# Designs tried in a protein design run: designed miniproteins, single chains, continued (3). Part 108

Each design is a single chain, and the fold is of that chain. pLDDT is the mean over its residues in the fold that is shown.

## One batch from the design tools (miniprotein)

Design m11987
Fold by ESMFold2-Fast:
Structure m11987 (fold): chain A 68 residues (1-68)
Amino acid sequence: SAGEGLHEAANLLLTSKGKATVTLPDGTVMEVDGSNPTQAIGAVLRIMGSGGGKATVEADGRTLEVEG
């Protein structure tokens, strides 16, 4: 479900024009191009579909922690 943290992460990814980094709870790191909405949406879905725990989203000098 779309919680406050997940909404913030999605907004950050979709508004970032540069490279963003998403670290999943298992330590998997994904680079996302913020100019590509398919990649940004895919990253959000990967956070939601992870095995639970916290993901970290870093873009445009900001860092957010969200639960999947």
Scores: mean pLDDT 75

Design m11988
Fold by ESMFold2-Fast:
Structure m11988 (fold): chain A 62 residues (1-62)
Amino acid sequence: SVLEELLRLIGEILRLIGEIFDLELQLEKETDEEKKKELEERIKELEERRRELMEELRSLPK
């Protein structure tokens, strides 16, 4: 079902947005340089995945 796929994609996008915000908050409070680098790389990975899902969402029929 198109509706089921739409809801799945929206759910995954919202989850990724939440994870990105959580990691950004952690990054703002982090003082260890190596942990900062790990957080920055993880945020980048999640942002790339979010972009992919947003593109998939845009391709779904109305």
Scores: mean pLDDT 84

Design m11989
Fold by ESMFold2-Fast:
Structure m11989 (fold): chain A 92 residues (1-92)
Amino acid sequence: GMEMALALGSVLAGYKRDGATISVSVDGGTISVTISGLDTDKAIALTMTLLGYSQEGLDVAISMDGSTISATISGLSAAEAKAIADTIRKAA
């Protein structure tokens, strides 16, 4: 639901505040996120956190190239996907 979407957005916003560079795009109920600027340990921790959202009924696909994470998350409503993207984009 929207609460899960906002929680996910808040997690990603937290990593952005910790110095990660995050780009996000929205296509309906799918978000695509590229995360860079993390050390390897933080990148692994974030990957495990994102994979945890698959247990909550989201479809999560993740790849890593060095410390760059590319994730596609689907199974959202368009409103939920937009809420995640807006939360990430607003974070400083």
Scores: mean pLDDT 82

Design m11990
Fold by ESMFold2-Fast:
Order: sequence, then C-alpha cells, then structure tokens
Structure m11990 (fold): chain A 83 residues (1-83)
Amino acid sequence: STTEKILQDIRKGLEEGLKKAKSKEEKLLELETAKGMLLIRKGVLKIAAKNNPELDKEEVEKELEALEKELERLDKEIEELKK
C-alpha cells in the first residue's frame, strides 16, 4: 500500500538521520521530523476518507492503525530522550 511505502521511506530516513546524529538535540530533531511526516500522512488519509466514501474503509482503518502504532513508538523514543 501507499502507506506501507511511506512508512518504509520514513523509517529508512530516520535510521540514516539517527546514524549521522552526534547529539541528543540532533536525534530529537530526526525523531520530530519523522513524527511530522507521519502526522501529515495521517491527516491526508483522514481527509481522503471523509471526501471519498468509495474508499475501502477497512483498508483506510488498517493504514491509520499502522501510522498510529509508529507515532506511539516515536513518542516513546522522544520522551525517553527528553528525560
């Protein structure tokens, strides 16, 4: 799915960014950037689902669930770094 490809791209970008990050602040920036991209995709899917009743609601819900799980994981990583 498009969301699976976006998730893979975001994860790959985050992995490379974290590998290059030399400080806590740089790691936080990489995580917040990845989170921002996930939130944009979530918003796009919600708007698309609202405006296109022909879209498979079950598939949209599965994609939203995958995005939410990734967001929860990133939020935990961000909070761990902030302590």
Scores: mean pLDDT 85

Design m11991
Fold by ESMFold2-Fast:
Structure m11991 (fold): chain A 85 residues (1-85)
Amino acid sequence: DKIEELEKKLKELKERLEELERRAEELEAELARLEAAVAADPSNKELRERAIEAAAELALALMSASSVKLEAEKVEKELKELKEK
């Protein structure tokens, strides 16, 4: 049953999206803390490097979340079309 396969895939994509969104939220909080630390000590190279690394990880997490969201929307559209017929 194609509907059951797509529903399972959509559930897996939604679960993966929630995980990526939680990771992005954690990285945003960490980046905010690092940016505050850099502002307090602008000469600290190690804090700047950590902030850059956190920003890069956040960007990757957000890109991954966007990709999964687009795939989930595509699967959801296919499910809607199959259920309407």
Scores: mean pLDDT 85

Design m11992
Fold by ESMFold2-Fast:
Structure m11992 (fold): chain A 70 residues (1-70)
Amino acid sequence: NDKKAQELEQKGLEYLQQGDYESAGKYFYEAAKLSSGLRRELLLYKAGIAYKLAGKDEEAEKLFEEAAKV
């Protein structure tokens, strides 16, 4: 559902702006699960960056690897 993915991405951006990087990562990841193609890849990348900022390096690495899949 594109609208649901957009709402989740927006919440991720709100948490990112507030410095709640862990919540931002969770919301970007949920948005990615509802998306496909380039949009999914970009959302996984955003989730990875957010988790990296939250100090969750292992989770960030997994998301970057998932985003890099062809």
Scores: mean pLDDT 85

Design m11993
Fold by ESMFold2-Fast:
Structure m11993 (fold): chain A 59 residues (1-59)
Amino acid sequence: GSMEFDLSNPEIAKALKEVEEALKAMRENPEKVTEEIGRVLRAIGDAIEAELKKRRELR
């Protein structure tokens, strides 16, 4: 079909951008964001790693 909104790739890229900003804020407020960021980063990392692995196979 058409170029539909690919939640896998664009969502991951968007999440990375949001996380990067959150990490920057964490530098100033590590106590507040430490627990939440750690959990989110792990989940995002896993998702990205799986997507990258699949893309390497496609090539």
Scores: mean pLDDT 64

Design m11994
Fold by ESMFold2-Fast:
Structure m11994 (fold): chain A 89 residues (1-89)
Amino acid sequence: LEEVEGVQLFKEKMEELIKKIEEALKEGKPEEAIKLAEEGLKLLEEFRELVLRTVPEEAPELPKLLELIEEYEKKLEELKKKAKELLEE
């Protein structure tokens, strides 16, 4: 019930990736931002699969982990959308 293996490492990687996406957008590199966002979404899906495989359905931490995943997914999708809008305009 403590912590899912790799949660801290996952958070660190996601935060680093989000920072890189924001920097790419600030520098006017929407193509790079899109690529990084897609990379983040793939990492997020792999982590979701790991959580669903390793965390028992009845574990109190499962809803919190799924909520964390949803928050990162929304952030990445928002950044990807912003990058695509910049690329197309």
Scores: mean pLDDT 79

Design m11995
Fold by ESMFold2-Fast:
Structure m11995 (fold): chain A 63 residues (1-63)
Amino acid sequence: SHMEKKRAELREFLKKHFGLSDEEIDELLATAPLRALANFYLSYLMREGKITPEEAIKRLKEL
């Protein structure tokens, strides 16, 4: 459940931020660890001021 939600969240982020297709995201997920992609996503949210460091750590721990 948490992993499914995290994959969906990362997929939405990659589509909106990078303009990636579903096929490109599937290839990326096959080659990169999910944790590394989640860390990249959360770092961008922190940079944008959309999330606190505390919330980012909480989300990362739930992977």
Scores: mean pLDDT 70

Design m11996
Fold by ESMFold2-Fast:
Structure m11996 (fold): chain A 108 residues (1-108)
Amino acid sequence: EEDLELLEKAKEYVNEAMDELGASPLLRMAVNQAFEELKERIENGEKIEKPSEDELAALSPTLQRIYQKALELIDENETDESKKEKIKLYVREILVRAQRILDQLAAS
């Protein structure tokens, strides 16, 4: 399967989760920026590493809720286990990177 297609699916699930839970414009901007950065890395042939459990635990309560909702949506809509695991990986990468963006903005 094409990694860019799976990244696009991950972004769709994150967007659906944000729409259901209600995300601020700032949070949506951070998620969009994270997605664009990951897309560029994949297009350049760079390896996307799985975030650590510590990085997932460091997500804000709002991002943790979005993560859990996105996982529910993936489990409801995806039947291929290999594809499902890759989409979940990209959701983790998007949200961890979005958290880093938000942390940088808060430190300013």
Scores: mean pLDDT 83

Design m11997
Fold by ESMFold2-Fast:
Structure m11997 (fold): chain A 78 residues (1-78)
Amino acid sequence: SVFDELDKDGDGKITYEELREWLESHGLNPTDEQLKTLDLDGDGVIDRVEFDFVVREADTDGDGTVSVEEFLAWVRSL
């Protein structure tokens, strides 16, 4: 999953720095507003539960799976 690709440490949490760096490596320039959309609590860390909740809103097919390409397209739409 996209979360597992972002969560390189395997600790079940993604920092803003890790997310920004990953997005930049895929040719995006994320704004702080786009990153805050993924961080529901505003604590600077995105856990799997928060990510899954956001992904459910982004997943129009309702299959519970989001590809890297779908995630990047969704971020661009923010």
Scores: mean pLDDT 71

Design m12000
Fold by ESMFold2-Fast:
Structure m12000 (fold): chain A 63 residues (1-63)
Amino acid sequence: MPTKGKIVENGQYHGTISRFEKKKDGSEYAVVNVGLDHDILIPADELKGHKVGDEVWVEVIEE
């Protein structure tokens, strides 16, 4: 099943949380792996309550 992590008409990617990463500033981000070998960083506070391996929908603005 060739699923490409592509932005849908509403600008949403379907991805899976691969890990949570803390930056040096102490800010925490969820690394969401989409099916394009592409990782998107989402603030972990927006995905609070989710765990690694959870499927999520993230909205990406195309510019």
Scores: mean pLDDT 63

